# Designed miniproteins, single chains, continued (5), part 75

Each design is a single chain, and the fold is of that chain. pLDDT is the mean over its residues in the fold that is shown.

## One batch from the design tools (miniprotein)

Design m18587
Fold by ESMFold2-Fast:
Formats: structure tokens, C-alpha cells, sequence
Structure m18587 (fold): chain A 67 residues (1-67)
């Protein structure tokens, strides 16, 4: 798929959200907190947020709140 394909871009952003959550789980974060972060990131993407920084921050903010 082309980088200019909005469907490909959406899949890339979704993959980034899932990868960010997976990394946090791998380094010892709670699965419950990581699942909430992933869900929040995916919800923002569903609502039309396509900023990769904001989507990643949504995952990390849920992890940070649990500290």
C-alpha cells in the first residue's frame, strides 16, 4: 500500500498504539493498565485523532497514572 493511502496510515497508527502498549507490558507494566492505555489510544484514533504523538501519549498517560 502507498504511504498516501489513508487506510494504510490508519493501520500504521493502530499498529503504533498496539506496539507502544506491548512495549510497556514487556518492561513490566500491569496488563490491566496497559490494556486501558491501548483502549484509550484506539478510542482517540476512532474519534479522528491522527497525531501519532497524542496517540502514544494516551497509552503512556494511563501507565503513568498507575505509578
Amino acid sequence: MSIDDPEFQRELLEGMIRLSAGVELAIGSSREVVDKGREKGLKLLEEGNTDPVELRKAVLDEVDKAK
Scores: mean pLDDT 77

Design m18588
Fold by ESMFold2-Fast:
Structure m18588 (fold): chain A 77 residues (1-77)
Amino acid sequence: SAALEAARRLAIALGLPEEEARRLSGEQLVTAAEELLKRLQAQADVASQISPVTAKVAARELAEARAQLAEVKRMLA
């Protein structure tokens, strides 16, 4: 399904291994994406203390990923 493909692409983009992403259900991919986003946000918060430029790039990428996750969750609901 389009929702499942979108969930896989998002999870892989966030750092989930492709092999793992291929075996997970849509619900499991959403859970994995949420966990990865939490970890990436925590890392971005730490990085903001070192480089404002790196922090700004990370914030944009995380905002885009959150928007994609919201759409995937809407499609799966």
Scores: mean pLDDT 84

Design m18589
Fold by ESMFold2-Fast:
Structure m18589 (fold): chain A 90 residues (1-90)
Amino acid sequence: TITLKGEVDGNVFEVTITSKNPVEATMTVSPDSVEVTVTVRARNGGREREETFTIVLPRLPPGESREVSFTVTTDDGDTTVKLTSKNPLQ
């Protein structure tokens, strides 16, 4: 499991990645949003394949939260990505 966390103006961004496969993840924080890029490696026919996903979530008003999750299915198992944006004030 990989967890990345960032914060902008009191808004907290958190990514949790659960995988049985090799995974790379990066989080880029901007004043009004976060961008998360996840690359999952799988093997097919003895060759590596890479699937890359990019998610962007905005900064939210106080008391609000948003969550996005998706699952990447490969021959070597599943990778689940959960991205949460929370402004915890209130």
Scores: mean pLDDT 72

Design m18590
Fold by ESMFold2-Fast:
Structure m18590 (fold): chain A 70 residues (1-70)
Amino acid sequence: SSELREQILKLLASTPRERLIARLRAAGVSEEDAEALAEAAEKGDVQAMERILDRHAARWEAIRAALAGR
């Protein structure tokens, strides 16, 4: 859902890079995409974050839970 995507985008923007990569990988995101998402978030590249995140739509609940620390 668009609401879930917005929550993930906010968590990506507010989470430190090393924690982002570890939590994204715990949620089932590949190492390549976890690193790409973390880099896009660090640079504030919302378009790149959205593009990568949309490839992982089936994992959004897991990603949101992992990034939120639950």
Scores: mean pLDDT 84

Design m18591
Fold by ESMFold2-Fast:
Structure m18591 (fold): chain A 76 residues (1-76)
Amino acid sequence: SMGLKPLSDDEFLKSIEEMKKRVKEPSFSPEAAALIRAVLESLLKSGKIENPEVKKAAEELIKELDRHIARNPIPQ
């Protein structure tokens, strides 16, 4: 259920686009990428993102995070 007021769609999209730019930087932490990915996947699965453009942008960001993690694997 929606108990929390989200940011405007424009502000949410802006944040996703800024994160897409940051994840392409070589210095971006793969551990941070894994955490952000987990949060975004949880939000998408919860159904809290209702705007189709925001949902698509979040799904695209998850794909970029997956590519960054694959290129920069976290040592076990």
Scores: mean pLDDT 75

Design m18592
Fold by ESMFold2-Fast:
Structure m18592 (fold): chain A 61 residues (1-61)
Amino acid sequence: DRVEEAEREILRYRREGDWEKAEEIFEKAKKEILSSDLSASVQAGYILRLIGALLEEEILS
């Protein structure tokens, strides 16, 4: 599951303090999602999930 893998990697780099790498992974995953044949609502959901990971929203804690 590419989105799950990207989410996990973003969280890992965020935990390590490597913001540059976390942002790189986010941008790559976002690009891939937007170029997919998934519906717009599904694409939006995945992107929001990755934004949550980047901002640590889902960690709770």
Scores: mean pLDDT 76

Design m18593
Fold by ESMFold2-Fast:
Structure m18593 (fold): chain A 70 residues (1-70)
Amino acid sequence: EKKEKALKIFDEFEKRAKELGLPTGPGAVLDPAKVKELMKEFYEKMEKENIKIDATPVAKFYKNLSKKKK
């Protein structure tokens, strides 16, 4: 289903972000410019897979990842 494809793309995106030096852990500081660029690429990949997404759901997902950590 489209939802499963979206989740897999997101998981791959997370791994890529980590490999690009996106820090993990409490007190980690993210560069807003780099995060924005990564989000652009993520959106393009989702659209190419014919998955229609809103900015809001994707943004909430990203914030939820931060909530899971201190």
Scores: mean pLDDT 60

Design m18594
Fold by ESMFold2-Fast:
Structure m18594 (fold): chain A 69 residues (1-69)
Amino acid sequence: SSQLERQLALLETKKLFLQIARDSELDYLARNPDMPEEEKEKIERNIELIDKEIAELDKQIESLKQQLS
């Protein structure tokens, strides 16, 4: 349905923004190899939280795609 297609597009857009945020965190780690360990661990924790949110979105996206198939 058009409603499910719109919902899918919104979830895919949200995932895209999370991927951009993740890439920004990884780039910051790569550009600052000598950062304090505590600061590095905080950024790595943030990446872990983003990965968990992406995984949850992937489950929702897969469910909607199966309904559209």
Scores: mean pLDDT 89

Design m18595
Fold by ESMFold2-Fast:
Structure m18595 (fold): chain A 55 residues (1-55)
Amino acid sequence: AEEERIDAAIDRALDAQLEIDGVKSVSPEEREKWRETMRKAVENGRALVAELAAQ
């Protein structure tokens, strides 16, 4: 599903950021907070693209 692909991309983005910052791991709570934040950003981005396409 599209949601599964988005969640996988969010997890990969976090893992890439952790590698850049030299952090080996984050707590499950911090990872879930990241997922919630990024899902919200994706939803806002979709709304913006739809609004721009309607103009």
Scores: mean pLDDT 74

Design m18596
Fold by ESMFold2-Fast:
Parts: structure tokens; sequence; C-alpha cells
Structure m18596 (fold): chain A 73 residues (1-73)
């Protein structure tokens, strides 16, 4: 159920620690388990941006933005 949420939380900790590559890997795993996980998509976009991949970041952010407007969860 919330396995992807746990991975997203761990990814957030890695972002705070400055391990953006590790954060990307954890958020990607979260999305692989639940592709509709809006928070994981948002966090993955931020991790890609911090890791220097702005174009990939924008693609994931676009997906989150459209779904987030539909529902807040």
Amino acid sequence: MSKSASLATAGGILMVAGDYKGAVELFQKSIELNPDDQFALYMLSRAYEANGDTKTSKEYLSKVSKEDLKKIE
C-alpha cells in the first residue's frame, strides 16, 4: 500500500544529505511500484533538477501538476 511512500521519504532524506543521485534512484523505485504516486513524481522532478537534468525534471513536474490539479492526494 504505502511502500512507495516509504521510498519517497528515504529519497527526501538523501536530498537533504546532498545525495541527489541516490534520491533519484529511490524516487524512481517508488514510481515503479506506484506510477500514480504524485509526491514521488514531484520529488523525482526536484531530484533530477538538483542533479542537473532540467528537461527530465520538467517532464515529471508536468505530470504531477496535471494530476495535482485534479486531486490533492
Scores: mean pLDDT 73

Design m18597
Fold by ESMFold2-Fast:
Structure m18597 (fold): chain A 68 residues (1-68)
Amino acid sequence: GSAAVAQVEAAARGVLNATDDEKERMEGLKKVGEVILDNADDPAASAAGVQAILDELQRKKEEEERKK
């Protein structure tokens, strides 16, 4: 597979680990896939976009945990 496909697989695993919410998983997987494919020729941009999505999902999870 291409480097973009490998990044999509790694990013998908990150999304699944960051949230158990089905809607957030679906939206996260869609966003990381689109970012990687749209930036397939710029690995730094695709990696930064994926990391931003993962960081947002993790931040939301941490904020929910902080409220409990």
Scores: mean pLDDT 75

Design m18598
Fold by ESMFold2-Fast:
Parts: C-alpha cells; sequence; structure tokens
Structure m18598 (fold): chain A 65 residues (1-65)
C-alpha cells in the first residue's frame, strides 16, 4: 500500500544520504541495502512496524560509522 511506498522512499533516502556522506565501501553499501530489503519484507509481513524498521536501519548504519 501507500504506507509501504512511503517507507521504501524513507529507507532509500536514509541509505543514499548515509552512503554519500560516509563514502561507504561496495560491501558496506550492499550489506545496508540487504538490511533495508529485509526490513521492508518484515513490515510487509506484519512482523515489525515502519517506525521499528527505520530505527533498526538507522542503528545499523550508525554501527558502520
Amino acid sequence: GEDLEDLKEELKTLLTTFVEKNNLTEDQATEASTKASLLLKKVDSGEISKTQALTELKDFLDSLS
């Protein structure tokens, strides 16, 4: 639904901005993209909330800094 598209754009923006700002390696960028995809699937299946997905991705990206 619309909410999942909003989440997808937020995760994409967060990831893209972080990759650009911190000049992540290809491996790090791939790992972060995989994490974002897994989080989207979990929200789509109802396992976690959108807020939880955003928080978990942000925490993951912060761990790469």
Scores: mean pLDDT 79

Design m18599
Fold by ESMFold2-Fast:
Structure m18599 (fold): chain A 70 residues (1-70)
Amino acid sequence: SAKREARQREFEAISKIEELKNTKDLNDPDVVKEIESLFEEAIQAAREAGDEDRAKRYEKMLENFKKYAK
């Protein structure tokens, strides 16, 4: 179902963010851009899965990440 596919996409995006944070240099602009894109994907996927509270949590996480990536 579309909701199940959205949940899988959300999980994959979050897992990749965690992998990048553990294996890559967070001072690299390309890494920062990829993490930001993955957060945006997680936000969209959470909304498609019908979980607005989780989407809002990811929005806050992205905003905090952007503050540190300045």
Scores: mean pLDDT 85

Design m18600
Fold by ESMFold2-Fast:
Structure m18600 (fold): chain A 100 residues (1-100)
Amino acid sequence: MEERMREMERRAAEREREREALLERLLAEGVPEEAARLALLLIGLGAPEEEVEEAINSDVEEARKMLEELKAKYGPEIAALIANQDDLANQERLLNLFLG
């Protein structure tokens, strides 16, 4: 494998670990699993991480509104398919497949 391929694989693994760490952190802070997974979905769809964390911590309803806006932009079927992934690696694959 070339240096460039090794670096891309390393960055992909690092992003996966960062997403897993964020999920674990939110769950440890007492955020409901539904809200934590919603936060990961919103971030994956391009919402700023800080705004998503603020919305989840302030009001889960506000985070749901952000999801509805993203569903309107990307389509409800795609958003639902990504949100229903139990495996974060599969969720990232679907994000790359549909959002490019």
Scores: mean pLDDT 63

Design m18601
Fold by ESMFold2-Fast:
Structure m18601 (fold): chain A 72 residues (1-72)
Amino acid sequence: MEEAEKEKDPIERAKLLLLEALRLRSEGKLEEAWELEVEAARAMGIEVDPSDRENVTAATIETLRKIAEHEK
């Protein structure tokens, strides 16, 4: 149960944020889901404008690509 690097690891943080965003989307909380998607993108160093829904969607796709690429 060591969290020294878990909080600082951008890839792990992005994965957790995206999983939580997916749960929020399933519950219909789209606004909260978008906020977490923005945080996930920023954790991966991706520039995103939180007020632009299309930009957030593109950034989320890019974040997912980076996570998938890193995992394999």
Scores: mean pLDDT 74

Design m18602
Fold by ESMFold2-Fast:
Structure m18602 (fold): chain A 100 residues (1-100)
Amino acid sequence: MMSKEELLKLLQEIRDIAAEAIAKWEAGELTEEDLRATLERLEKLVRELERKQAPPHIVRGLRSGVEALREALAARDFAAAVLYLKLLHHEVTEVIEELK
């Protein structure tokens, strides 16, 4: 089983990636390329959590959020993409607090 410390580290990385994209959006600096890079980074981290046998309910929640982001981006609905990033950031923050 993945250690609590390693799980927290990966969850914090996911939170920070989402926060970075949200901050760029609020500054009016977020590009479509930034959103695609954000999606790729998040998908990689969710796959790493799954590979390292993170708790299935955490992986499932994160995968759902990433898929919602992917579909919004495919539809070029950038407002929806940012909303899903904000929801993902909130959900990951709650999970981190519960694990501490």
Scores: mean pLDDT 88

Design m18603
Fold by ESMFold2-Fast:
Structure m18603 (fold): chain A 88 residues (1-88)
Amino acid sequence: GPPPVIRLTPEEQARVDALLAAGRWDEAGAITVRKIVEQALKLIGEYTDEEIQKLADYAAELVRDPAKVPELERFLAEIQQRLREKYA
């Protein structure tokens, strides 16, 4: 079947929206990316909880640095590809 859609909870989305309205894009981006990576890796089911936390932390740090946006995009694309292959 198609890969599952990963979404923020309503509470997480409200927090992200509030942070963006306050100009706190780094914090908003970190929350969003951490959640996406954590849920995607859990759905793939090939990672330990410790590995998931480390990879989510890594992605959240990348979002704070504009020079690392291409690295973040490659990392997220790799996770998305693996998730698609798992649920294809």
Scores: mean pLDDT 79

Design m18604
Fold by ESMFold2-Fast:
Structure m18604 (fold): chain A 80 residues (1-80)
Amino acid sequence: SKREKLIERFKKLGIEATELKIKAVDLKNKEAIELAEELKKKITELEDLIFDPNASVEEIEEKLKEVEKQVKKLKELLEK
C-alpha cells in the first residue's frame, strides 16, 4: 500500500538521521549538531503522524518530504 511505502521511507530516514548525528558529534560541528537535534524533533513528529490512524497519506507524505529536505541540508553542512 502507499502507507507501507511511506513507512519504509520513514525507517530509512531514521537510520540516516542517526548516522548524520553521529558524524556531526564526531566532527564537533556545533551547527550540524543543532540541525541534527531539530531533525530528531521532526522525525518524532513524523512518527506520531505515521502511526495516527486519522492521518491521511497526503499529510504523511508532505511531512516526510519536509524531513527529507532537512536531511539533505544536514548532509550538505557536513560536506563543508
Scores: mean pLDDT 84

Design m18605
Fold by ESMFold2-Fast:
Structure m18605 (fold): chain A 87 residues (1-87)
Amino acid sequence: SSSLLEELKRQEQRQKLAREIVEKLDAGMLEMIAKELGVSVETIRRAIAGDPAAAALIDARLAALEKQNPAMAAIIRSWLDGERSRV
C-alpha cells in the first residue's frame, strides 16, 4: 500500500466535493433569481446558454425589478453576466 495513492484518491474526492458545493450554490442562486424575476430556473438556464427569447424575457424582468429594487437587480445582472461569460 502506498500513501501517495491514498493522497491521490483524497485529492479526487476533494475535487468532487468542491464541484458539488459550487453546483449547490449555483442552484441556490438560480432559485433565488427565478423567484425574484417570476420565471422558471429553466428559462434562466436557457438565457445563460444563449437563447435570445429567454434572454429578452430575463432582461425585461430585470428592468421591471430595477425600478423596485435596483440593488437586487444589479446583483442578479452581475451574476448572470459572469455566467454568460463562462459559457
Scores: mean pLDDT 80

Design m18606
Fold by ESMFold2-Fast:
Formats: structure tokens, sequence, C-alpha cells
Structure m18606 (fold): chain A 95 residues (1-95)
């Protein structure tokens, strides 16, 4: 089991990072942590790729980023709230 250090939430079809999210991501980058990108079934593949590109722009390596898509959903994908909870990036501590 890998404990995640933080979870960042996104609006549908958005790749924009807030200043607080950037701060958390830069701390993760400094620590060599890994990122898992999760999303809902309404978010386009282009938006998921744009989120990945935003992480690469911050300095993350390709190997640090895993695109899980809908596979790692944490809530009911049929509800609006569940979709919001499923649109996230998890910061995972490297063992």
Amino acid sequence: IRPYADRLFFEPNSSELSEEQKKKLLEALKNGDKLHIHTDDETSEETVEARKEALLKLGFKEEQITVEGTRGRVADPATAEGKRLNRHIDIWKVP
C-alpha cells in the first residue's frame, strides 16, 4: 500500500493549476514523488494529456507520471459529486 501525500482536484475539461496546487506539486517534484492522474468519464483524452503536459512543464519526468484515467475512481461515477471526486491527481510518496 502506497500512502498518498495529497490529492489535487480539477474541473471537467480543465488543465489549469492553482498557485496552491503548483506549490504542492513543486514540493512533490523536490521529493521525487510520483503522480497518478485520475479522471471522470466526461473528461476528454486531450484534457488528460494537457494535465500531464502541465506536470512535465513543472519539471516532472515521464516515469513519475501515471495516467490511471477512470481505473482508480474513488466515488460513484454516475453522480456529479462523484465525478468531481474522481477528477484528481494523487501525489504518492516513493517507497
Scores: mean pLDDT 71

Design m18607
Fold by ESMFold2-Fast:
Structure m18607 (fold): chain A 74 residues (1-74)
Amino acid sequence: MEEELEELIRELEERGLTRLAEAARKALEAVKAGDKIKTIAYMFAILAEGIEQGAEEEAARAIKLILKLEDEVE
């Protein structure tokens, strides 16, 4: 899951969806740090950037990967 999310972030950066990629990367770091408040905040940022940039499918995929990673953190 972590590797898949990192691959998605790379794809987003290559496509010029820089703000969406940054939000996804921040969410990944928050999950790894165990910071639930920041994780939720960055998931909202991912959705907002996905809507603004017309990348809603990529945003939804990032959220799905983050939620799966949350289940693996322990």
Scores: mean pLDDT 80

Design m18608
Fold by ESMFold2-Fast:
Structure m18608 (fold): chain A 92 residues (1-92)
Amino acid sequence: DEFAEALREIIRRTEEFIREGVEVPVAFLAALEGARTLEEVKEIEKKYRERGMSEEDLKKIALSYAEGLLFSAKHHGYEEIAEKIEELIEKI
């Protein structure tokens, strides 16, 4: 299931970036955009900041996307993935 694997990859990269000290909203948004390295995370954060996004704006956007992914995971019956997304939402 390509969609389930894509969601697992996003979650895995998000968790890795958080362990490396990246703020949760930034880690999640960067993983969503396909970031694989801390350098790519910094480039993505810079792009958001250049768009005039504050830390509060990044939290709101991250929550919106995470809630959308949670809805999709639950709709498809991906219970394990849904639980991990709920944990991420609590940390944002």
Scores: mean pLDDT 88

Design m18609
Fold by ESMFold2-Fast:
Structure m18609 (fold): chain A 92 residues (1-92)
Amino acid sequence: DAAARIAALRAEIAAARAALAADPADKEAALRLARALAALGDVYREQGRYEEAEALYREAIALLEEVLGPTDRALIEPESNLAFLRIERWLS
């Protein structure tokens, strides 16, 4: 399950990055990329891959802030997940 999900998310990330490289103003591609990055972060967090998950959440948050603004509700979940990872890493 996880391996297939990771492969699908990586493919989606690659496609969204390619779309943004072709058109940096493609808001839909940026939102697809941010969602896929956060979803891959969730999978890595579930696997205890905290450094990789943190990097993915940080990139997703930066994209969402740029596209939607820093107060959009779409930031709540990835910001909460990032905060949780920081606490877990500090306690380790």
Scores: mean pLDDT 84

Design m18610
Fold by ESMFold2-Fast:
Structure m18610 (fold): chain A 74 residues (1-74)
Amino acid sequence: SSAEEQMLQDLRAVADQLEADHGRDRALAVVGALVKHEERILAELEKNNAPEEEIQRARTTVAILREVLAELEA
């Protein structure tokens, strides 16, 4: 969706800015920590039988953050 594309572009910009300001290792650490944080949120939502719309949004967020992390690792 266009919202997912916008989120991906926004997170790419944040990752690029982190690398520019703080270096690659710090950018990797920050983005990696965000992936783990969002994965934990997703797990809690699934465990607590949250509304499917909330679970789906969390899955999308995790997928986009993993894409940004993979690009930063390249």
Scores: mean pLDDT 88

Design m18611
Fold by ESMFold2-Fast:
Structure m18611 (fold): chain A 58 residues (1-58)
Amino acid sequence: GLVDYLAELTEEQRVRLVARALVDAGVPFVDAQRASRMVVADRDDEGVAETLTYLAGQ
């Protein structure tokens, strides 16, 4: 699943994935870059997967 996929990624790869999802959801690039680093730093793989699932619904 998505959690297993995220577990195979580096921290920077997870940051890039979240940042892309935020931009695709309409967040400005600069804000997406900052927010993606905070999400990855503050959340485990399950929390990152939940965030990505939420953003995919936008």
Scores: mean pLDDT 81

Design m18612
Fold by ESMFold2-Fast:
Structure m18612 (fold): chain A 64 residues (1-64)
Amino acid sequence: SELQRVQEEIDRLTEQIHQLVQQMRQARQNGDQKTYDELQKKLQELLERLEQLQKQAQQLKQQS
């Protein structure tokens, strides 16, 4: 179902966010400020996408 596909995407994004946070910690430990900044921007994009998908999932549940 479309709801199932959206839930799978949410789960995937949540895993990617956890990986990004770990990579950000590694970049800070290595003193790589440029990589940290790029990862921070990517994290923001993933969080915005996650919010969008959560709203979509809620709408799909209301249609069922």
Scores: mean pLDDT 86

Design m18613
Fold by ESMFold2-Fast:
Structure m18613 (fold): chain A 85 residues (1-85)
Amino acid sequence: MDEEAAEEALRLGRELLRALEAGDLEKARELLLRLLELQDRAAKSRGLPAGSEEQKEELVELALENAEELKRQLEEELRLAEELE
């Protein structure tokens, strides 16, 4: 489960980076929400606190307002994931 969730997160992260590079903010918003839902599900399975749906939407909008920084963070995370392969 954790391995499948991590693989899905990497796939969504790559799609999100492409959407941001293309300036497709609508698709980026959708992909960010899916990533946050996946992260929330993983946190709940470990007994960690999870954000509300309202908090997830707020985080998505905040991230999109800082799209350049979000893109940089995603590139770094994806690079680290690829180095572990």
Scores: mean pLDDT 73

Design m18614
Fold by ESMFold2-Fast:
Structure m18614 (fold): chain A 89 residues (1-89)
Amino acid sequence: SVFDKLDDAIKLLNDPSVPYFYRRHYTEVLAKLIREGTDEEIAEAYAYVKSVGGEILKNFENNYYNKLPPERQKKIEELAEKIMKEKGF
């Protein structure tokens, strides 16, 4: 699922012992999953990133999410909130 792929990418991005090359590769995988995904898939990714919080959430928002059109951001945020509630985040 998108959650499984995103979980692996986030774990690598948050590990300072992992070489920059691997962190960069997983950042690119994350960006591709989000860029090519539906609003529902992006909302699922955003819900997961919000559950992790911290620097990864800030980087996700600043590098990708905040660059989406405002109407799309609103839809994704509403879907993400619903997913978080349903999954008990």
Scores: mean pLDDT 72

Design m18615
Fold by ESMFold2-Fast:
Structure m18615 (fold): chain A 89 residues (1-89)
Amino acid sequence: KYFVHYGLLFEEGADPLTDLPVGIPGLPYYPDGFPLEKKEDVLETTLEFTPNVSIPEELVPVIARYLKEKQKMSEEDAEKFAKELVKRT
């Protein structure tokens, strides 16, 4: 099972501020990351889903590590994308 915190997908029981996410829902598929095919794989997180929820700055390093390790992005691209997500939310 998974949960979503500020648009990041985590395994059940993970700490969203310290643990690496397993994916970002709605992003293009990559070899080491995925959007979920079925909602049944995600725990109900409606309390965290609002159009106006901003990603806190504390998650920028976590997002960048996810993109480098799971999405095989370059360090520059990972950092740029992480900062853009914070600005877009």
Scores: mean pLDDT 57

Design m18616
Fold by ESMFold2-Fast:
Structure m18616 (fold): chain A 65 residues (1-65)
Amino acid sequence: MEELKESYKKFRELAEKAGLTIDEVAERLGVSPERLKAFLDGKEEPTPEERQRLAEVARELIEKL
């Protein structure tokens, strides 16, 4: 759980560095902004499919930096 929280914190930092809002990131993931915020805050756990999409978006953000 703690490792996931740290990963989500780094994900938020990557999105900000790439110049994307949480709303834009949520659109790319196919989830609501509220749901993405819940993942990042550790209030909700993403499904395996949503975790896969998070990993894909994180790679795209790194490539865009």
Scores: mean pLDDT 72

Design m18617
Fold by ESMFold2-Fast:
Structure m18617 (fold): chain A 63 residues (1-63)
Amino acid sequence: SALDVLRALDEAGRRVVTRTVMEKAGLSGPEGERISQQVVDDVIAGRIAPEDAVAKARELAKA
């Protein structure tokens, strides 16, 4: 269905954005991936501005 296609595209898009945030923040490994996923989820939910995503990921990695 069209909804299944949109869901697959959304999931693929989230993976690409998460990878980009992780790379730009200089994060690696499972913890870096977890932090980057959380930041992307917060951006999607409107809790973090997209332009602040990389800085927030770096901040969380230092905690």
Scores: mean pLDDT 80

Design m18618
Fold by ESMFold2-Fast:
Structure m18618 (fold): chain A 76 residues (1-76)
Amino acid sequence: SDIERMAEKLEAALDELESILDTLSKEELEGAVKFLRGLIAGLRALAAQHPEDRAVLDGMIARLERTIARLEEKIA
């Protein structure tokens, strides 16, 4: 499905981002956190409108939250 393809692309993009974390400045890491938090807000809104896709969307949100935690650990 389209939503499952979106989840697969998100996973790949976050894996790539995590692979370059050591090359990013503090400002770039902070910008990435802000951007990913915006994506979570968008996915939560999408889950509210499409409850049939909630499980996949919740999985994407959890993945984003894990990446944010890794970014924040680098900023700390």
Scores: mean pLDDT 87

Design m18619
Fold by ESMFold2-Fast:
Structure m18619 (fold): chain A 93 residues (1-93)
Amino acid sequence: SMMDRLMAVAFETEVELEKLKASEDIRTMVRMALEEILYAARTLSPEEALALLDGIEAVLLDQIRALSANPDADAAVVRDTFARIRAVIREAA
């Protein structure tokens, strides 16, 4: 299902951030953003969910730039994750 694929992306994102030794604050922030995205994917149209993704990604990348000890690596994981989530939502539409 779309939700199983989105949950797999969320799990893999957590693993990648652990490998990079991202701080607890960064990992919590990304986890909360992914939780919001999973809720949106269940409750909104694909078009509305994709629009919300753009806003969440922008805010999350700004926060990573401000708070991360390794902003380029953490940002790359977030960008990859959001690209994968967009692909899953588009394929399910």
Scores: mean pLDDT 89

Design m18620
Fold by ESMFold2-Fast:
Structure m18620 (fold): chain A 71 residues (1-71)
Amino acid sequence: MEEIEELAKKLAEEVMKKYNLDKSYFPKLEEDAKNFIEGMMKGFGIEDPKKLEPLAYTILEIDAQYYLAQQ
């Protein structure tokens, strides 16, 4: 659980910096990353969250672009 939380936080920070998002989006991106990683681990029997890092990052980039478009 902690490994998923640390990975989600790391990816949210990287995407937020790349897209220069407002600080209010950080909790949303962290939650999006966590939910994606947990969902994939449960749905596909993936035990190592680090294997999902590239996919999770891509999903967060899509989410970031969506949040920017909604402003």
Scores: mean pLDDT 81

Design m18621
Fold by ESMFold2-Fast:
Structure m18621 (fold): chain A 64 residues (1-64)
Amino acid sequence: SALEEALRRYAKEEFPDVEVSDEMIEDAVRVGVGFSRALGYGEDDPMVERVAKMFLETELTFLP
């Protein structure tokens, strides 16, 4: 999906030396979409990508 591609690109730009797993990307997508939907945002809203990127950054920084 376009969101997955955006997240993989973001991870490569911000954390070029970190190996990003498919599970990390899938979790970030789930959180971004789910959280935005709960707040009433559409799936195409920029907030979805922002939330997903924030979660992915947390995964790459603090989660194994």
Scores: mean pLDDT 77

Design m18622
Fold by ESMFold2-Fast:
Structure m18622 (fold): chain A 70 residues (1-70)
Amino acid sequence: AEPTAEQVARQAAINRLTNEVTEALRAGDYEKARKLLEENNLSEAEREAVLTSVAAELGVDVAEVREKIE
C-alpha cells in the first residue's frame, strides 16, 4: 500500500524540518533547533526519526544531538 497524499505531504514537511534542525545545530543555534522540534507537534516516532537523520547528517551519535538540545 502506498501512502496517502496527506502522508506524503507530512513526510515532505518532516524532511524540511530535518534539514532546518540540522542547519540550526551546525550554526550552534540550539534554541532554534528545540523550537523547531517543539512547534511542529512531532509524534515520538517522528521526533526519533528526525533526530536520527540529523545525527547521521552531522556524523554524530543521536545521544550527542539530544545533549545539544536538552
Scores: mean pLDDT 79

Design m18623
Fold by ESMFold2-Fast:
Structure m18623 (fold): chain A 73 residues (1-73)
Amino acid sequence: DLRERVRELVEKMAEAMRAGDEEAYRAYQEELGKLYLEAAAKDREEAERILEEVGREMEERLRAALAEGQAKR
């Protein structure tokens, strides 16, 4: 399930952001991009819709993690 795989990567990205690990964050972000390209090759509209549905939660999650990480720095 694309939605589940995106959720798992977002959770890993959030952990990396909280830890201030920019390298790990970039690696997971790259994996997310590859996952999107694979999904879009099958059905671009469905892939975009799933990312839009998850994207709001992803943005909130990552923004909160970034704020926590910056508070430690």
Scores: mean pLDDT 75

